# Designs tried in a protein design run: designed miniproteins, single chains. Part 42

Each design is a single chain, and the fold is of that chain. pLDDT is the mean over its residues in the fold that is shown.

## One batch from the design tools (miniprotein)

Design m1439
Fold by ESMFold2-Fast:
Structure m1439 (fold): chain A 81 residues (1-81)
Amino acid sequence: MDELEDKIFEALNKVNRRYIAEAEKQAKEDPENARELTIKAVADVLRRIGDVLDEIFKLRQANDIEGLEKLVKEMEEEAKK
């Protein structure tokens, strides 16, 4: 189970890094909205972390290994975008 959680966190980290990089790019292209874009990006990252942690907690409490494996695949697909 811990190995599946590690894979989820690795994929989440890739998604968040890409999202921050994209937000920085947009902020450079739109300097007037840079502050709002940055705040939104940070808020979206924090929300995503919270949602993933909540889902892991629920699946772990249910001992749902198949659900954790599905979450790994979903997060890895998000990381590919």
Scores: mean pLDDT 80

Design m1440
Fold by ESMFold2-Fast:
Structure m1440 (fold): chain A 62 residues (1-62)
Amino acid sequence: SMEEIIERILKKDTETAVLGLLRLLEEGYKEAVPALEKILKEDKNLSPTLRTLAEEAIAKQK
């Protein structure tokens, strides 16, 4: 299921997890949005480039 795929992605390091979630959004799987928003809220050490890419990707889904 998509939930199991997202859970597997979230077991990776934060940068790899963000890139995996961004790929799911690019493929149209909006189920990745809540997981990506949670990482952006909780992780204060995410690179500025990845943060910007994630914020822009989420905005495109609205």
Scores: mean pLDDT 81

Design m1441
Fold by ESMFold2-Fast:
Structure m1441 (fold): chain A 96 residues (1-96)
Amino acid sequence: SMAVEKAANLSTAAGILLAAADVLRELGFSPQEVARTYAEAAELYIRSAELLKEVDPEGAKKDVENARQAVERMEAAGLDPETVERLRKRIEEVEK
């Protein structure tokens, strides 16, 4: 399925960005750069979950869990509360 292939690519890219955001945060990069990178990771995981929802529900659930992880790391660090709230709403919508 083209959807499964696209989802795998998005999920892989999201994982790289989540790991990169953790490193940027540890190294003391700007809160804006760190927030942007976490948000981008979460958005890619959400898009992957949307593609998988009807064809691979277990894969979609894992991507949702990973998106939630990225958002929780932003929230714990006090990064971009408006983006955190927006991403949480999108995650809730995908879970329906």
Scores: mean pLDDT 88

Design m1442
Fold by ESMFold2-Fast:
Structure m1442 (fold): chain A 96 residues (1-96)
Amino acid sequence: SIQDRIDALEKEAEELKKRLKELSAKAEANPNASKEVIFEVVKAQLRLVAIQTDIELARRQYAQGRFADAQALVSRAEGDIRHLKELIDEIEKKLK
């Protein structure tokens, strides 16, 4: 259901927020971390905020019976989370 997909997205967003907090700490602690890597962490954090906004909008649209609009927002957030995971994986490789 759309509700189950929203709940799954909220859980994934929380897990990614934790991963990004850990990456931010690693970047700050690493004297060899480039400004580019630090900037990529900041961009990833901003992308997560945008995804969380879409998830909240999807929940509101669903509550209002606007199921097509909710489904479109959910599908977009699912795609954006997939791309964000790839970005986080690449940042983690650069901090090793």
Scores: mean pLDDT 88

Design m1443
Fold by ESMFold2-Fast:
Parts: structure tokens; sequence; C-alpha cells
Structure m1443 (fold): chain A 71 residues (1-71)
């Protein structure tokens, strides 16, 4: 799951995670509409994580995209 724990984080860390969650929602909506491929979804999510310094979440993106491809 790409759900993130916001408890115990600094204000800056919370803001970065909320920004990522907004981007995730946008990209999932586009994926569900058939506008982007699973590979493009993975690429764009990882690019946002790199921008935010959240590269530790890369395995969660890979797991999400793999789960969507199996659905």
Amino acid sequence: SLDVDLNGLSEEEVEKRLEFMRRLEELLARYEAGEITPEQLRERLKAKLEELGLEELFPAVDALVAALERA
C-alpha cells in the first residue's frame, strides 16, 4: 500500500507526503481512464518521489504498479 504514516513527522515531511499523495491520486485517475500505461505511471510516480526526496518509497510504487497490472 502507498498509504503513508503522517504521525510523528515534521511539518515539512507531512507536506511532502501530502504532495506525493495528491500526485498519486492524479496519476491513478489518468491510469484508470486509460490515458497512461503502467510503465508511465511507475515512471511519473518515481519522478515525483525523487523531486520530494522520498526515494525510500520506490519499492512501494513498484508493488502498486505490479498489483494494478495483475487486476
Scores: mean pLDDT 79

Design m1444
Fold by ESMFold2-Fast:
Structure m1444 (fold): chain A 76 residues (1-76)
Amino acid sequence: MSVNERLAQILLQQAKQAQQQGNDKSAQLYRQGAQHALNGDTDSAAQYFGQGMLEQTGSKEIAELARQWVLHAMAK
């Protein structure tokens, strides 16, 4: 399994958790991030994951950390 496929699985699992918590908007954003990760679109994957975290937590700081995490993970 490629790093992009593994990251996409992580984002899809995060989407499932957000949906179970009643946050359908975050779940949709995480699913978009997973699709971009599968396509190797690092910047878009990071953007959608960050937006999903912002919607779920309301924290710009957590959203930025999430964005940086995706950028770092896909850079390897």
Scores: mean pLDDT 82

Design m1445
Fold by ESMFold2-Fast:
Structure m1445 (fold): chain A 113 residues (1-113)
Amino acid sequence: QDELYEELLKKVKELLKDPKHKELVKKYLSTGEFIETEDPRVRIVLLIGDAIVYAGQGKYEEAIKKLDEAIKIAKELGDEELVKLLEQLKQLIENNQLDVEKLMLAFVDGLLD
């Protein structure tokens, strides 16, 4: 799990190289307010964040739906490595093996720099 979380964190940082995109995601995580964006990279990060929150609440079906949306966008971008990481994350949720707290801390730390 640690290696998967580290690789996912690296991909999130790559998706949010633009400081403006980082600030949008930070605002969403801090306020919960709807952020309208057409940028597929920002959308993937927001969907991952939603999936982690739903999984933490025990809402696994909702978490899986959010990951399926993120996987679809990642496939459209041609990021095969990101698709594989998201599919592995989905399998951990389906098997009740996800360390939600550890993943959430890694995700937030990645956004804070």
Scores: mean pLDDT 77

Design m1446
Fold by ESMFold2-Fast:
Structure m1446 (fold): chain A 98 residues (1-98)
Amino acid sequence: GSFVVGNIAGVASVAASTGDLELAERIAQSIQDTLLDSGVSESTAQEIRDVMLEAGRLAAAGDVERAAELIVEWAEKHYPLVTEEARKLADDIVTAAK
């Protein structure tokens, strides 16, 4: 829940602040490997990676608000108990990028 959402937000923040998509992709890959090693299913780990990369691409392109929206939407579908935490993290990303 919160660990996953925090990592997605973290990748988006790095992409927003650096514009470095290769760095964002490396971080996302490392997180995916950690999730797989922790017993998370391959399907779930892939979905998390895909969301991290999409949010990172949007943030690197300057569309930080859409990246934040994507993180909240994904959290609402998969981790409703941490939706409020996801919204706070998303707001922090947008604020930090401004």
Scores: mean pLDDT 74

Design m1447
Fold by ESMFold2-Fast:
Structure m1447 (fold): chain A 93 residues (1-93)
Amino acid sequence: EKEKELKKAREEAKKRAAELREKLEKLTPEEEEKFEEERLREYNENAAEVVLNELLKKGEITEEQAKELLEKYKEVRTTEEYEEWWKELEEIK
């Protein structure tokens, strides 16, 4: 099993998010907007992939569901939309 690898990936993602927040406070508004969009997208896509792969390995979702959920996640732009996406994932189990 790869549970330790998943835990490390999630922990690294959290560290990257924290570093991003600290860096954003030092940027100009224009730089902040571009960095926020690119880095949050990368962070969130990686986190979603890790979770979706875990569910796939457990057989809790199908490959089609995982692909559709990942595509929806890439379109997420607000905190509320991220929360709704995670809620949808929780409902699938």
Scores: mean pLDDT 68

Design m1448
Fold by ESMFold2-Fast:
Structure m1448 (fold): chain A 72 residues (1-72)
Amino acid sequence: SRAEGLQLIAEGDRLIAEGQRLLAKGRALLAEGDKTGDKKLINRGIGTVLRGIGLIFQGELLRKKGEELLAG
């Protein structure tokens, strides 16, 4: 239904926004780890970037499913 399609798009947008926040946070951790030589910050930064990518991918899939429901 149209309502279900709109809900999936809204949920997808929220996941994409959260994933973008995690990408920014992970990049900041990587930059700090690189400057300080802190391997723990580098590893945390990598993990945070990967989580961000995963959320963006999930959000884009939900948007696509929602758009397909709106198209019929």
Scores: mean pLDDT 91

Design m1449
Fold by ESMFold2-Fast:
Structure m1449 (fold): chain A 83 residues (1-83)
Amino acid sequence: SKAREEERKKLLEAIGLILRAIGTLEDMRRLGAPKEVIEEVERLIREAVRALKQGRYDEAIRLAEEAVELGEKAIEELKKKKE
């Protein structure tokens, strides 16, 4: 069914984004990002995982994307400060 295929695609997308967000969080910790930004990315990842477990894949995708964007921005700012 189209619904089952779409749900599976969204599930895999959500998982991929959550894994990317976790990797970004690890990079932030290694590079010494501010505690407040680390805590916000951790919160977004936890909310994304909760949404995923509840079958709310669109919400999980949005939250995971927000976590990645926030984390990547923090890493970019840290790189500018080291140069």
Scores: mean pLDDT 88

Design m1450
Fold by ESMFold2-Fast:
Structure m1450 (fold): chain A 74 residues (1-74)
Amino acid sequence: MKEVEELAREMGKKAAEGTKNPEIQEKVNEEIAKILASSSDEEAALIAAEAVEGRAKAIEEKKKEEEAKKLEEK
């Protein structure tokens, strides 16, 4: 469980990085998919949850940055 939790957290961070960097997004998605395919249902659920949360957080941060810039520019 602890090792899976650490892996899930790391996958969440990578998912966030992929969201910010489109060039690495494909590679990150492939890595996450491979880990999910080799994981148990319980492990996959934890990893998927962390990845979703990481992506959501990165999207919100990016949206906030873009909206602030648009309001300043226009």
Scores: mean pLDDT 75

Design m1451
Fold by ESMFold2-Fast:
Structure m1451 (fold): chain A 84 residues (1-84)
Amino acid sequence: ASPEWLARRAAAQARLDEVIAEMEKLGDTESAERYRQAAAQLAKWHPAVAAGGLEQLTDLARSEVERLRKKIEDERKKQEIANA
């Protein structure tokens, strides 16, 4: 396997692990587990495919964390308006 792809895969996995930990802190343990399982499946593939797949999963996970934060804030604002 190419050393460059092995390094990229390792870096992408580490970044994904950070985002998964953030999802769990926000209470979305179900999504966190889905991303962990998807990453584990990618580990069985060629390093180049695994690296690219993990990078895409990291981007998707970050987008979901951003969306989850907005949803939590929007729900909080709706409750404030309803209780005003």
Scores: mean pLDDT 81

Design m1452
Fold by ESMFold2-Fast:
Structure m1452 (fold): chain A 74 residues (1-74)
Amino acid sequence: MELLTEEEMKEANEALKKLGLEDAGLTPYSRLSKDSPAAVHALGNFQKEYGLKADGVADKETVKALLEYVKKKE
């Protein structure tokens, strides 16, 4: 698993804000702390829905899926 770069983290945070994912079941902790149990669980659920490894870690693949989800949601 590859960790996020600072640029990818910024993009992920912007995507989470645009989506209002806290209302969709993802907590704001996902963008603030990947170690939050609630955030890890919510990310794992998102990852399962998008065919990613459901480990609850915001890796590069998860960030790509989040950005695509934002564009699809628009």
Scores: mean pLDDT 58

Design m1453
Fold by ESMFold2-Fast:
Structure m1453 (fold): chain A 94 residues (1-94)
Amino acid sequence: SRHQALLERLAAQVEALGELSEEQLEKLRKVEELLKKRYEELKKKGETTKETHEVLERAGLYLVAEILGLELDPSEFTPESLKLAEEIKKEMEK
């Protein structure tokens, strides 16, 4: 699975990182909170499918990789996941 391969590559990069800054940890906490909020909204609407779960997971991976400065291959992210990532970034700035 391309999704599983993406998860494994990003996990290996995270394991190779040194200590994370307080700013990075704070941004990671905000990403987790906003993703959980989006998941709960989808759950209340009965819109939790494998597809929506994968979109949330990929959007989260994209945001985490950007915060940590990890190497990204944009082709591994769907337009829907990139759109969600941009929406979360905008909410983090408010």
Scores: mean pLDDT 75

Design m1454
Fold by ESMFold2-Fast:
Structure m1454 (fold): chain A 102 residues (1-102)
Amino acid sequence: AEADALQERIGEALREAGVLARAVRLAREAGADPELVARAEAAVERALAHGAAAVDALAAGDLATAREHAAAAEAAVAEARRIALSDPVLARALAEAEAAAA
């Protein structure tokens, strides 16, 4: 069903946002550029907020709203990942966070 596929998309976006949140924390502790850390953190916060809104909309049976928030969460995850991969300290932190999540 569309709801099952949407639930999987939301779950994946939230899992990826969690890994990126850990990566941002590790990068901050490692002395990464504060401006890049702040931009990545803001993107992660947007991903988590949209992911939570998508979960709520799906639970309410509002598939259109859930899909819109799922797409926004996916876009924010992609943005956070692009920022992380643009800096060697953030990229290393992301690799470490992904290894810990496996």
Scores: mean pLDDT 90

Design m1455
Fold by ESMFold2-Fast:
Structure m1455 (fold): chain A 91 residues (1-91)
Amino acid sequence: ARAALARELAEDPEALEALAEEALRSGDRELRAIAAEAIRIYRERARARGEITDDQELAAELTAEYLESEEEEQRRLLEEERRLRAERAAA
């Protein structure tokens, strides 16, 4: 489901930008992941067509990394909280 949505968004750059803005606004981890994946697919397709400059490719990569890094950071914080709770219960 998520991968199919990302591929569909990669064909519509306006919808992709709108989703990325919504993901940043809402803080929704799933939307951020979908937006990041769609940006990478869009970039790869644009590169294959010769429709993307080096600067645009770099910008897209940084945007996708930023969206993913926030998602991974949220996952790490949740994992750390779970570990602290487990350690406290074991004591």
Scores: mean pLDDT 70

Design m1456
Fold by ESMFold2-Fast:
Structure m1456 (fold): chain A 69 residues (1-69)
Amino acid sequence: SMLDEFLELAKKLLSPELFKRLKEAVENYIRTGDEGGFLETLNEVLSHLSPERRRELMRAVQQLIDSLK
């Protein structure tokens, strides 16, 4: 699934702590539609990444969101 592919990429790019936070935010977004809470956590996670890793994660985020429409 697109969610599984997203989580596998996130696990490679992020520390275990940041990965856990992003995973919980994505799962909450899917369950509740809380896009604001997801974006808040995503922005915090992105602030810890290099520009190259931010671009990779953002591409995966866009693919995931497009799959949920």
Scores: mean pLDDT 85

Design m1457
Fold by ESMFold2-Fast:
Structure m1457 (fold): chain A 119 residues (1-119)
Amino acid sequence: SRPQEIVEQARKLARAIREGDVESAAEHLRLLGDTTLESLREAGADDITLGVLEVHWSSLRTSTVKLLERGRQADALLATATGLRTAGRVARSLGDEATAQALFESARILEEEARRLEE
Protein backbone atom coordinates (compact mmCIF):
# COMPACT_ATOMS: atom_id res chain seq x y z
CA SER A 1 0.00 0.00 0.00
CA ARG A 2 1.09 3.63 -0.40
CA PRO A 3 1.20 4.16 3.42
CA GLN A 4 3.62 1.20 3.69
CA GLU A 5 5.69 2.58 0.76
CA ILE A 6 5.91 5.99 2.51
CA VAL A 7 7.26 4.39 5.72
CA GLU A 8 9.68 2.19 3.71
CA GLN A 9 11.02 5.27 1.85
CA ALA A 10 11.39 7.07 5.20
CA ARG A 11 13.53 4.20 6.58
CA LYS A 12 15.76 4.37 3.47
CA LEU A 13 15.90 8.18 3.78
CA ALA A 14 16.92 7.97 7.47
CA ARG A 15 19.74 5.54 6.58
CA ALA A 16 20.96 7.75 3.70
CA ILE A 17 20.97 10.86 5.93
CA ARG A 18 22.74 8.96 8.77
CA GLU A 19 25.43 7.85 6.28
CA GLY A 20 25.79 11.34 4.72
CA ASP A 21 24.71 9.98 1.31
CA VAL A 22 23.38 13.18 -0.29
CA GLU A 23 22.35 11.56 -3.60
CA SER A 24 20.40 8.70 -1.95
CA ALA A 25 18.78 11.06 0.59
CA ALA A 26 17.56 13.39 -2.19
CA GLU A 27 16.20 10.42 -4.20
CA HIS A 28 14.36 8.78 -1.26
CA LEU A 29 12.88 12.15 -0.24
CA ARG A 30 11.70 12.65 -3.87
CA LEU A 31 10.07 9.17 -3.93
CA LEU A 32 8.43 9.75 -0.52
CA GLY A 33 7.07 13.10 -1.77
CA ASP A 34 5.79 11.60 -5.05
CA THR A 35 3.97 8.79 -3.20
CA THR A 36 2.47 11.26 -0.70
CA LEU A 37 1.23 13.61 -3.47
CA GLU A 38 -0.27 10.67 -5.41
CA SER A 39 -2.11 9.44 -2.27
CA LEU A 40 -3.44 12.93 -1.47
CA ARG A 41 -4.54 13.49 -5.10
CA GLU A 42 -6.62 10.29 -4.85
CA ALA A 43 -8.02 11.52 -1.49
CA GLY A 44 -9.37 14.61 -3.28
CA ALA A 45 -6.67 17.26 -2.70
CA ASP A 46 -7.18 20.20 -5.08
CA ASP A 47 -4.47 21.52 -7.42
CA ILE A 48 -3.66 24.47 -5.11
CA THR A 49 -3.04 22.15 -2.12
CA LEU A 50 -0.94 19.79 -4.27
CA GLY A 51 1.04 22.74 -5.69
CA VAL A 52 1.80 24.07 -2.19
CA LEU A 53 2.96 20.59 -1.12
CA GLU A 54 5.19 20.28 -4.23
CA VAL A 55 6.88 23.58 -3.25
CA HIS A 56 7.16 22.30 0.34
CA TRP A 57 8.88 19.06 -0.83
CA SER A 58 11.25 20.98 -3.12
CA SER A 59 12.22 23.30 -0.23
CA LEU A 60 12.62 20.33 2.14
CA ARG A 61 14.91 18.52 -0.35
CA THR A 62 17.05 21.67 -0.81
CA SER A 63 17.35 22.15 2.99
CA THR A 64 18.19 18.47 3.60
CA VAL A 65 20.89 18.49 0.88
CA LYS A 66 22.47 21.71 2.26
CA LEU A 67 22.53 20.34 5.83
CA LEU A 68 24.09 17.06 4.65
CA GLU A 69 26.73 18.91 2.58
CA ARG A 70 27.66 20.70 5.85
CA GLY A 71 27.91 17.37 7.76
CA ARG A 72 24.81 18.21 9.85
CA GLN A 73 23.11 14.80 9.71
CA ALA A 74 21.10 15.19 12.95
CA ASP A 75 19.78 18.61 11.84
CA ALA A 76 18.88 17.15 8.42
CA LEU A 77 16.90 14.33 10.10
CA LEU A 78 15.04 16.76 12.41
CA ALA A 79 14.26 19.30 9.65
CA THR A 80 12.98 16.50 7.40
CA ALA A 81 10.86 15.07 10.27
CA THR A 82 9.28 18.51 10.80
CA GLY A 83 8.44 18.65 7.07
CA LEU A 84 6.85 15.19 7.21
CA ARG A 85 4.71 16.22 10.20
CA THR A 86 3.46 19.25 8.22
CA ALA A 87 2.49 16.97 5.31
CA GLY A 88 0.81 14.57 7.79
CA ARG A 89 -1.38 17.37 9.16
CA VAL A 90 -2.43 18.26 5.59
CA ALA A 91 -3.30 14.59 4.89
CA ARG A 92 -5.37 14.43 8.10
CA SER A 93 -7.23 17.66 7.17
CA LEU A 94 -8.22 15.96 3.87
CA GLY A 95 -9.53 12.87 5.72
CA ASP A 96 -6.64 10.65 4.56
CA GLU A 97 -5.85 9.25 8.02
CA ALA A 98 -3.82 6.30 6.64
CA THR A 99 -1.39 8.64 4.81
CA ALA A 100 -1.32 11.01 7.83
CA GLN A 101 -0.34 8.13 10.16
CA ALA A 102 2.35 6.93 7.71
CA LEU A 103 3.84 10.47 7.60
CA PHE A 104 3.76 10.83 11.42
CA GLU A 105 5.40 7.37 11.77
CA SER A 106 8.02 8.44 9.18
CA ALA A 107 8.75 11.59 11.22
CA ARG A 108 9.18 9.45 14.37
CA ILE A 109 11.69 7.20 12.53
CA LEU A 110 13.77 10.25 11.51
CA GLU A 111 13.58 11.81 15.01
CA GLU A 112 14.72 8.52 16.62
CA GLU A 113 17.68 8.30 14.19
CA ALA A 114 18.63 11.91 15.09
CA ARG A 115 18.62 11.03 18.81
CA ARG A 116 21.01 8.11 18.13
CA LEU A 117 23.40 10.39 16.19
CA GLU A 118 23.52 13.02 19.01
CA GLU A 119 24.86 10.41 21.49
Scores: mean pLDDT 88

Design m1458
Fold by ESMFold2-Fast:
Structure m1458 (fold): chain A 80 residues (1-80)
Amino acid sequence: SEKEKLVKEIKELASQIPDPVYAEGVIKLVDAMLNGSISTEEAIESIEEGKEYLIKLYPEKAEEIKAIFDKIIEKLRELG
């Protein structure tokens, strides 16, 4: 299904995040959204906060981080 394809693409993008703790955090938020534990809006807000914090931790990778997270957020909005 299109939903299954989007979830796979989101998890693949999350694996490209240049910090394994943040990559795992994004995957957990996506799984929580999919099982109804949090809303799509809450998941996106948490991911956007994580993006801004990760950019502060790795300013030399800011463009890479922004590109990955923005694609994840776009695909999450398509799921909601």
Scores: mean pLDDT 87

Design m1459
Fold by ESMFold2-Fast:
Structure m1459 (fold): chain A 85 residues (1-85)
Amino acid sequence: KPVEILVRHLAEQAGLPLDDPVARESAIGALATELAGNEIMVELTPEQRKALEEVRKELKERGFDLENATYEQLDEIRRYLLEKL
């Protein structure tokens, strides 16, 4: 599942335990910010890169302006990510 791949990658890079609800929320929030800011996630595997492209495409198809996301759109992206996790 693309969102699970990306959340695990961010959690591993940040040293966050995904069995902790607070750490999981932090990883999801970080992913939403990375997606909305068009930040470059570095050192991605081919699977992680494909997952990132897939998630970005789906969000853009849903009408999110990822380059200029509002705080409300960031919250909606976060809810989408939680639903797909």
Scores: mean pLDDT 74

Design m1460
Fold by ESMFold2-Fast:
Structure m1460 (fold): chain A 60 residues (1-60)
Amino acid sequence: SPREARAALADMLVARGLITEAQAEEIVNTEGFVGRLLVRRGLLSPAEFIELLEEYAKAA
């Protein structure tokens, strides 16, 4: 499900030290595209987000 996909992505970002657990909770509970939120918050550059999406897709 979209929520489960967001939770998995958020968990990966915490494991990589890119966000805090509190930020991960915000991501899981946010409607819409989580990647847009991360870029808007300045937590990731667009290039870093694309790289993480590629790693996430490869891990599936």
Scores: mean pLDDT 64

Design m1461
Fold by ESMFold2-Fast:
Structure m1461 (fold): chain A 90 residues (1-90)
Amino acid sequence: SEIDEIQRESLLEELDEIEDAVKKANIPESVKTSILNLIARSKELIKNKANLKDILEELEKIKTAAEQANLKEVAERVQHMIDYIKKQLE
């Protein structure tokens, strides 16, 4: 199943909030840059109406990177987005 424009806008708004949280995080700059690049790629996929599977793969990378950086709230927010998209694929 495809997501509609309102759902895409909601995902982009959530990624903007996640991006702000990462920017404010007290973590090494190299780790911060890596996570921000993954977020930017995820936003690009959503804006370009990419396949939901590709969007999921990029969100999983953000989650893994956030968990490794001990950004628990960021990882939990990304997991909610993953769960939402997986539900759209049912």
Scores: mean pLDDT 87

Design m1462
Fold by ESMFold2-Fast:
Structure m1462 (fold): chain A 62 residues (1-62)
Amino acid sequence: HMEEERSERTERALREAFVDGLKQAGLEVKPVEEMTPEEFQEVAKRFFDLVLDRAFERRKAR
């Protein structure tokens, strides 16, 4: 029970963080809750690529 509760909480926090990050990057993504695990994986990958790109660009500028 504790393990499952913790995992669910962590996933929820991650989903919120991802959605927030994507929105800040100017991306429109459907609600994570409506996504399938496979779709979420794709969104996560794309999100990481965008975050890395943005971090790299900011570092390059400064």
Scores: mean pLDDT 64

Design m1463
Fold by ESMFold2-Fast:
Structure m1463 (fold): chain A 71 residues (1-71)
Amino acid sequence: MISKEERERLVDELAERLGISKPAAEAIVDTLFEGLSEEEARAQADRVIRVYETGAPGGKAAARELSAALA
């Protein structure tokens, strides 16, 4: 289980790196990283960010739409 501090860091990092709102980032963290250790949660966040950043322009936009739908 990730700590309150780690969850807040992941939310801030995802919101900043993906350019999404904090509520959307919180929904992603709660959905994808719940039940993971701190190390696993950080690794998953880095992977998600990398996929969003290295995707085609349309892929990044689609990922933001999915993030909004999860919020």
Scores: mean pLDDT 68

Design m1464
Fold by ESMFold2-Fast:
Structure m1464 (fold): chain A 97 residues (1-97)
Amino acid sequence: SEKAKIETIENSVEALRGVAERTAALMDPERGEAVLRKVEELAKETLEAAKKSVEEGTKKLRELADFVADAANEVGDSSGASAARIAGSGAEFMTDL
């Protein structure tokens, strides 16, 4: 159902916020704040897109996931980067169902 696909995108966004918070805590405060601000912007865009179209929401979720993964890699958190990419691809898999 569309509701289940939207809920999957919402859950993935929350998972990505969690990775971003953990990543930002390992950064210089100004850099961490900039990362969290950008993640919140991308998260809002993803949720707005998902309400209009699951396909567009999934596309925006991939952009958010890539940003979070890159930030995690910047602080040497390869497991956080992997978790972010998994969260991003999870919604894509559900969209194909």
Scores: mean pLDDT 82

Design m1465
Fold by ESMFold2-Fast:
Structure m1465 (fold): chain A 77 residues (1-77)
Amino acid sequence: LAEEILEAARAGDAERTLELTKRYFAENPKDGAGQAALVLEIMVITDELNRPEVLEAVIEALKEAMESEDLKDVLKE
């Protein structure tokens, strides 16, 4: 799934990237390290391709996950 998200980001498909990222966060709500690594990788891809829409999509998914109780618990630790 993470590899699929990165492929969508490399293709510049912000809509697909957002959809898959939300799914990743829903399946791995306590994997804060993996979520952070994914966001950093998207930032690198976005910078190289000059595709800010893709980065915005991932940030939206991250904000939604951060509003969950599970992710808040991970961040407190």
Scores: mean pLDDT 69

Design m1466
Fold by ESMFold2-Fast:
Parts: sequence; C-alpha cells; structure tokens
Structure m1466 (fold): chain A 77 residues (1-77)
Amino acid sequence: MSIKELLEEFFNSLDIDNDGVITLEELKEVRKKNQSNISDEELEKFLKSLDIDNDGVITMDELVAWAERDSGVKVEK
C-alpha cells in the first residue's frame, strides 16, 4: 500500500459526505466514533494546521502537504 493510498483511506474515513473535503463537523463525528476526549478547541487547532488556504475545509492536497511536512515522507502524486 502506498502512502498516498493510506492518506486517501484516512481522508475517506473523515470525509463522511464523500464531497472531497473534510469539515470541522466531520472531525467531531470521527471523535465521537473513536470515543476520544479531544476538545473542540484541539480539533479546530488541528484543522487550522492542515487548512493552508484558511477556507475552513481540508482537501486531499492539504492532507498530503501536512503529512510530508510532519513526517518528512514523500507522497506520490
């Protein structure tokens, strides 16, 4: 499995509506499913770290850029 395929699976798990973007609402739903005690403020901070365009949504390209920045791994295009 490629890093891109792993990120696509992760993205799809967060993208409940399959609209090609991840919203704060979808992050909150994933938090509830995983029984996580992550606060709304921490989720907003996480979204802001990924949201390069500051449009309030996360795209696949932004997730790839975050993964390359945070982990130092190169992702296939």
Scores: mean pLDDT 69

Design m1467
Fold by ESMFold2-Fast:
Structure m1467 (fold): chain A 76 residues (1-76)
Amino acid sequence: SMDEEKLLEFIREEAKKLLSEEKYSLLTDEAIRLIAQFVKTFSGAKNLEEMKEWARKFLENWLAKLSVEELRSFLT
């Protein structure tokens, strides 16, 4: 859907801003879809804007704080 594609693109762009270059290099298309699925499952969001805000906080407060090895494990 259009909202799905917008969420995927938002996650990609926010991750590029918030993660190191090394961590960002781990974000394949499959990894980004995994993160989007996690957002949809756990955010309780009712619309795209709520999903985007939750995704930003998830990237900033959780994924950005993981080591490269911890992030690789999460994405597998």
Scores: mean pLDDT 86

Design m1468
Fold by ESMFold2-Fast:
Formats: structure tokens, sequence, C-alpha cells
Structure m1468 (fold): chain A 71 residues (1-71)
């Protein structure tokens, strides 16, 4: 759990700015639709950004969601 969060935080520092912003908003509990609206992109693009983030972190999209949205 804690090691997973560390991997996610490390990967976040390596993301392009727009992808990092999407990940940060998701970590704040914003929905994919809200993130898409705020960034002026499609929900599909937000999903791709989060998938790329998960790949860079070496985790599954489900593990990424848990790590970003857990307390």
Amino acid sequence: MEELRAKVHRALSELPLDEAMAAAMYAQGKSLEEIAKNLGISVSTVERYLRRFAERAGVTPEELAAALQSL
C-alpha cells in the first residue's frame, strides 16, 4: 500500500504537465467528467492519461485509482 503510493508519486514527477494535472485532480476525488471539463479534453483522453500514468508507475489502473484516492 505505502510502497504503491511511493511508486505513483515518483511517476507523477515524470509526467508531462497536462497528464500530471489530470492525475492530481483525480487524487483530489474529482470525477473523470469533471477533470475532462476542467482541462477542455474528452473523458476518453483523461482515461488514457491515467492509463499512461499507471504504466509509468508500473501498476494497474485499479491500483492507481486506489493509491490516488485512498486516505
Scores: mean pLDDT 72

Design m1469
Fold by ESMFold2-Fast:
Structure m1469 (fold): chain A 71 residues (1-71)
Amino acid sequence: MEEKLKEIESLRKEAENLYKQLKDPTPARRALAAFDLAIEALQKGNEEAADIYYRHGKSLYEEAKKLLEKE
């Protein structure tokens, strides 16, 4: 649990950095929202929901990274 939470928090910080750097922050904002939902689900003991939100957040994070590279 704690190790997984640490990993999600780490990616959330990276997504927050992308949010600040992007001209259109929408993809990074969506990634942040997904990571926040994953953290909330994990804190409530819903590991299945946490995994789903975390996977979705990683996908959105990769999309945001690609947009930053095109700027």
Scores: mean pLDDT 79

Design m1470
Fold by ESMFold2-Fast:
Structure m1470 (fold): chain A 68 residues (1-68)
Amino acid sequence: LPEVVEEALKKLGISREELEAGNPQAVEDLLRALHPKYREEAARYFGHEELLPVVDARTRAEMEEALK
């Protein structure tokens, strides 16, 4: 994983064991904290690619709202 993912885990207080245990909320929180370009790799690594569309849709909605 890129260094930015390790930094995000440290800042969020999420352990790798918690992510690997299949806690979807912890993975979603991690993905939301990452820059979009790192989200696909992280989601694939932790086996929660199904969360990518949800996180990306929320990010796009927030960006669209900010442009009003």
Scores: mean pLDDT 71

Design m1471
Fold by ESMFold2-Fast:
Structure m1471 (fold): chain A 110 residues (1-110)
Amino acid sequence: SPQEQRRLVIELGASGASVVIFLESLKLAGVEISPEVDALVDELADLESQAEKAVQAGNYKEALELAKQMVELFGKLVDLLRPSLSPSDAAVLEKTLERMKELVKELEKA
């Protein structure tokens, strides 16, 4: 349903916002964040904005395609950060990635 699709896109956006807060906490803790990671974070924010606009326009197929791109980019982000992270910090990102994958699967069914 349109209501369910909107809910799923909002949850994806909330997951993205959680990652930005987490990365800022890592920077404050002295973890080295590469320019490649910053570029991927900016691209994720742009895709989230596009997905929200697509949902508002009723373009749910476009929103699904954008959500899939967000998951793919976040996977790349996790891979780039993993060597610089403790196992506990890596687990936080991996759980977020798994949740985003679940949200995309739910969006495909909606």
Scores: mean pLDDT 78

Design m1472
Fold by ESMFold2-Fast:
Structure m1472 (fold): chain A 90 residues (1-90)
Amino acid sequence: SSQKEREEFQKIFDEVYAKYEPEIDKIQEEYDEGKITPEEALERMLEIADKMTKEMLEKAKTEKLKERAREIGEELKELIRDSYEKALKM
């Protein structure tokens, strides 16, 4: 990808992440405080990842940016699942 495409995607990601960061933080807080189950936390986090992916795809103006949005969306879901497994071991 060109530098311009990387910078444009970073802007899209930052805008979308900033929108969902308070909800992500709230889910983590509720999970850490035992207010929700690990399964509920995982489900809610995956739902946010899907919403973020959809918004990144809608903001992406080129096919290259749309491909990057799909790639990052899948990476976010994998990171969420890995975090769930690590939390169970701590």
Scores: mean pLDDT 83

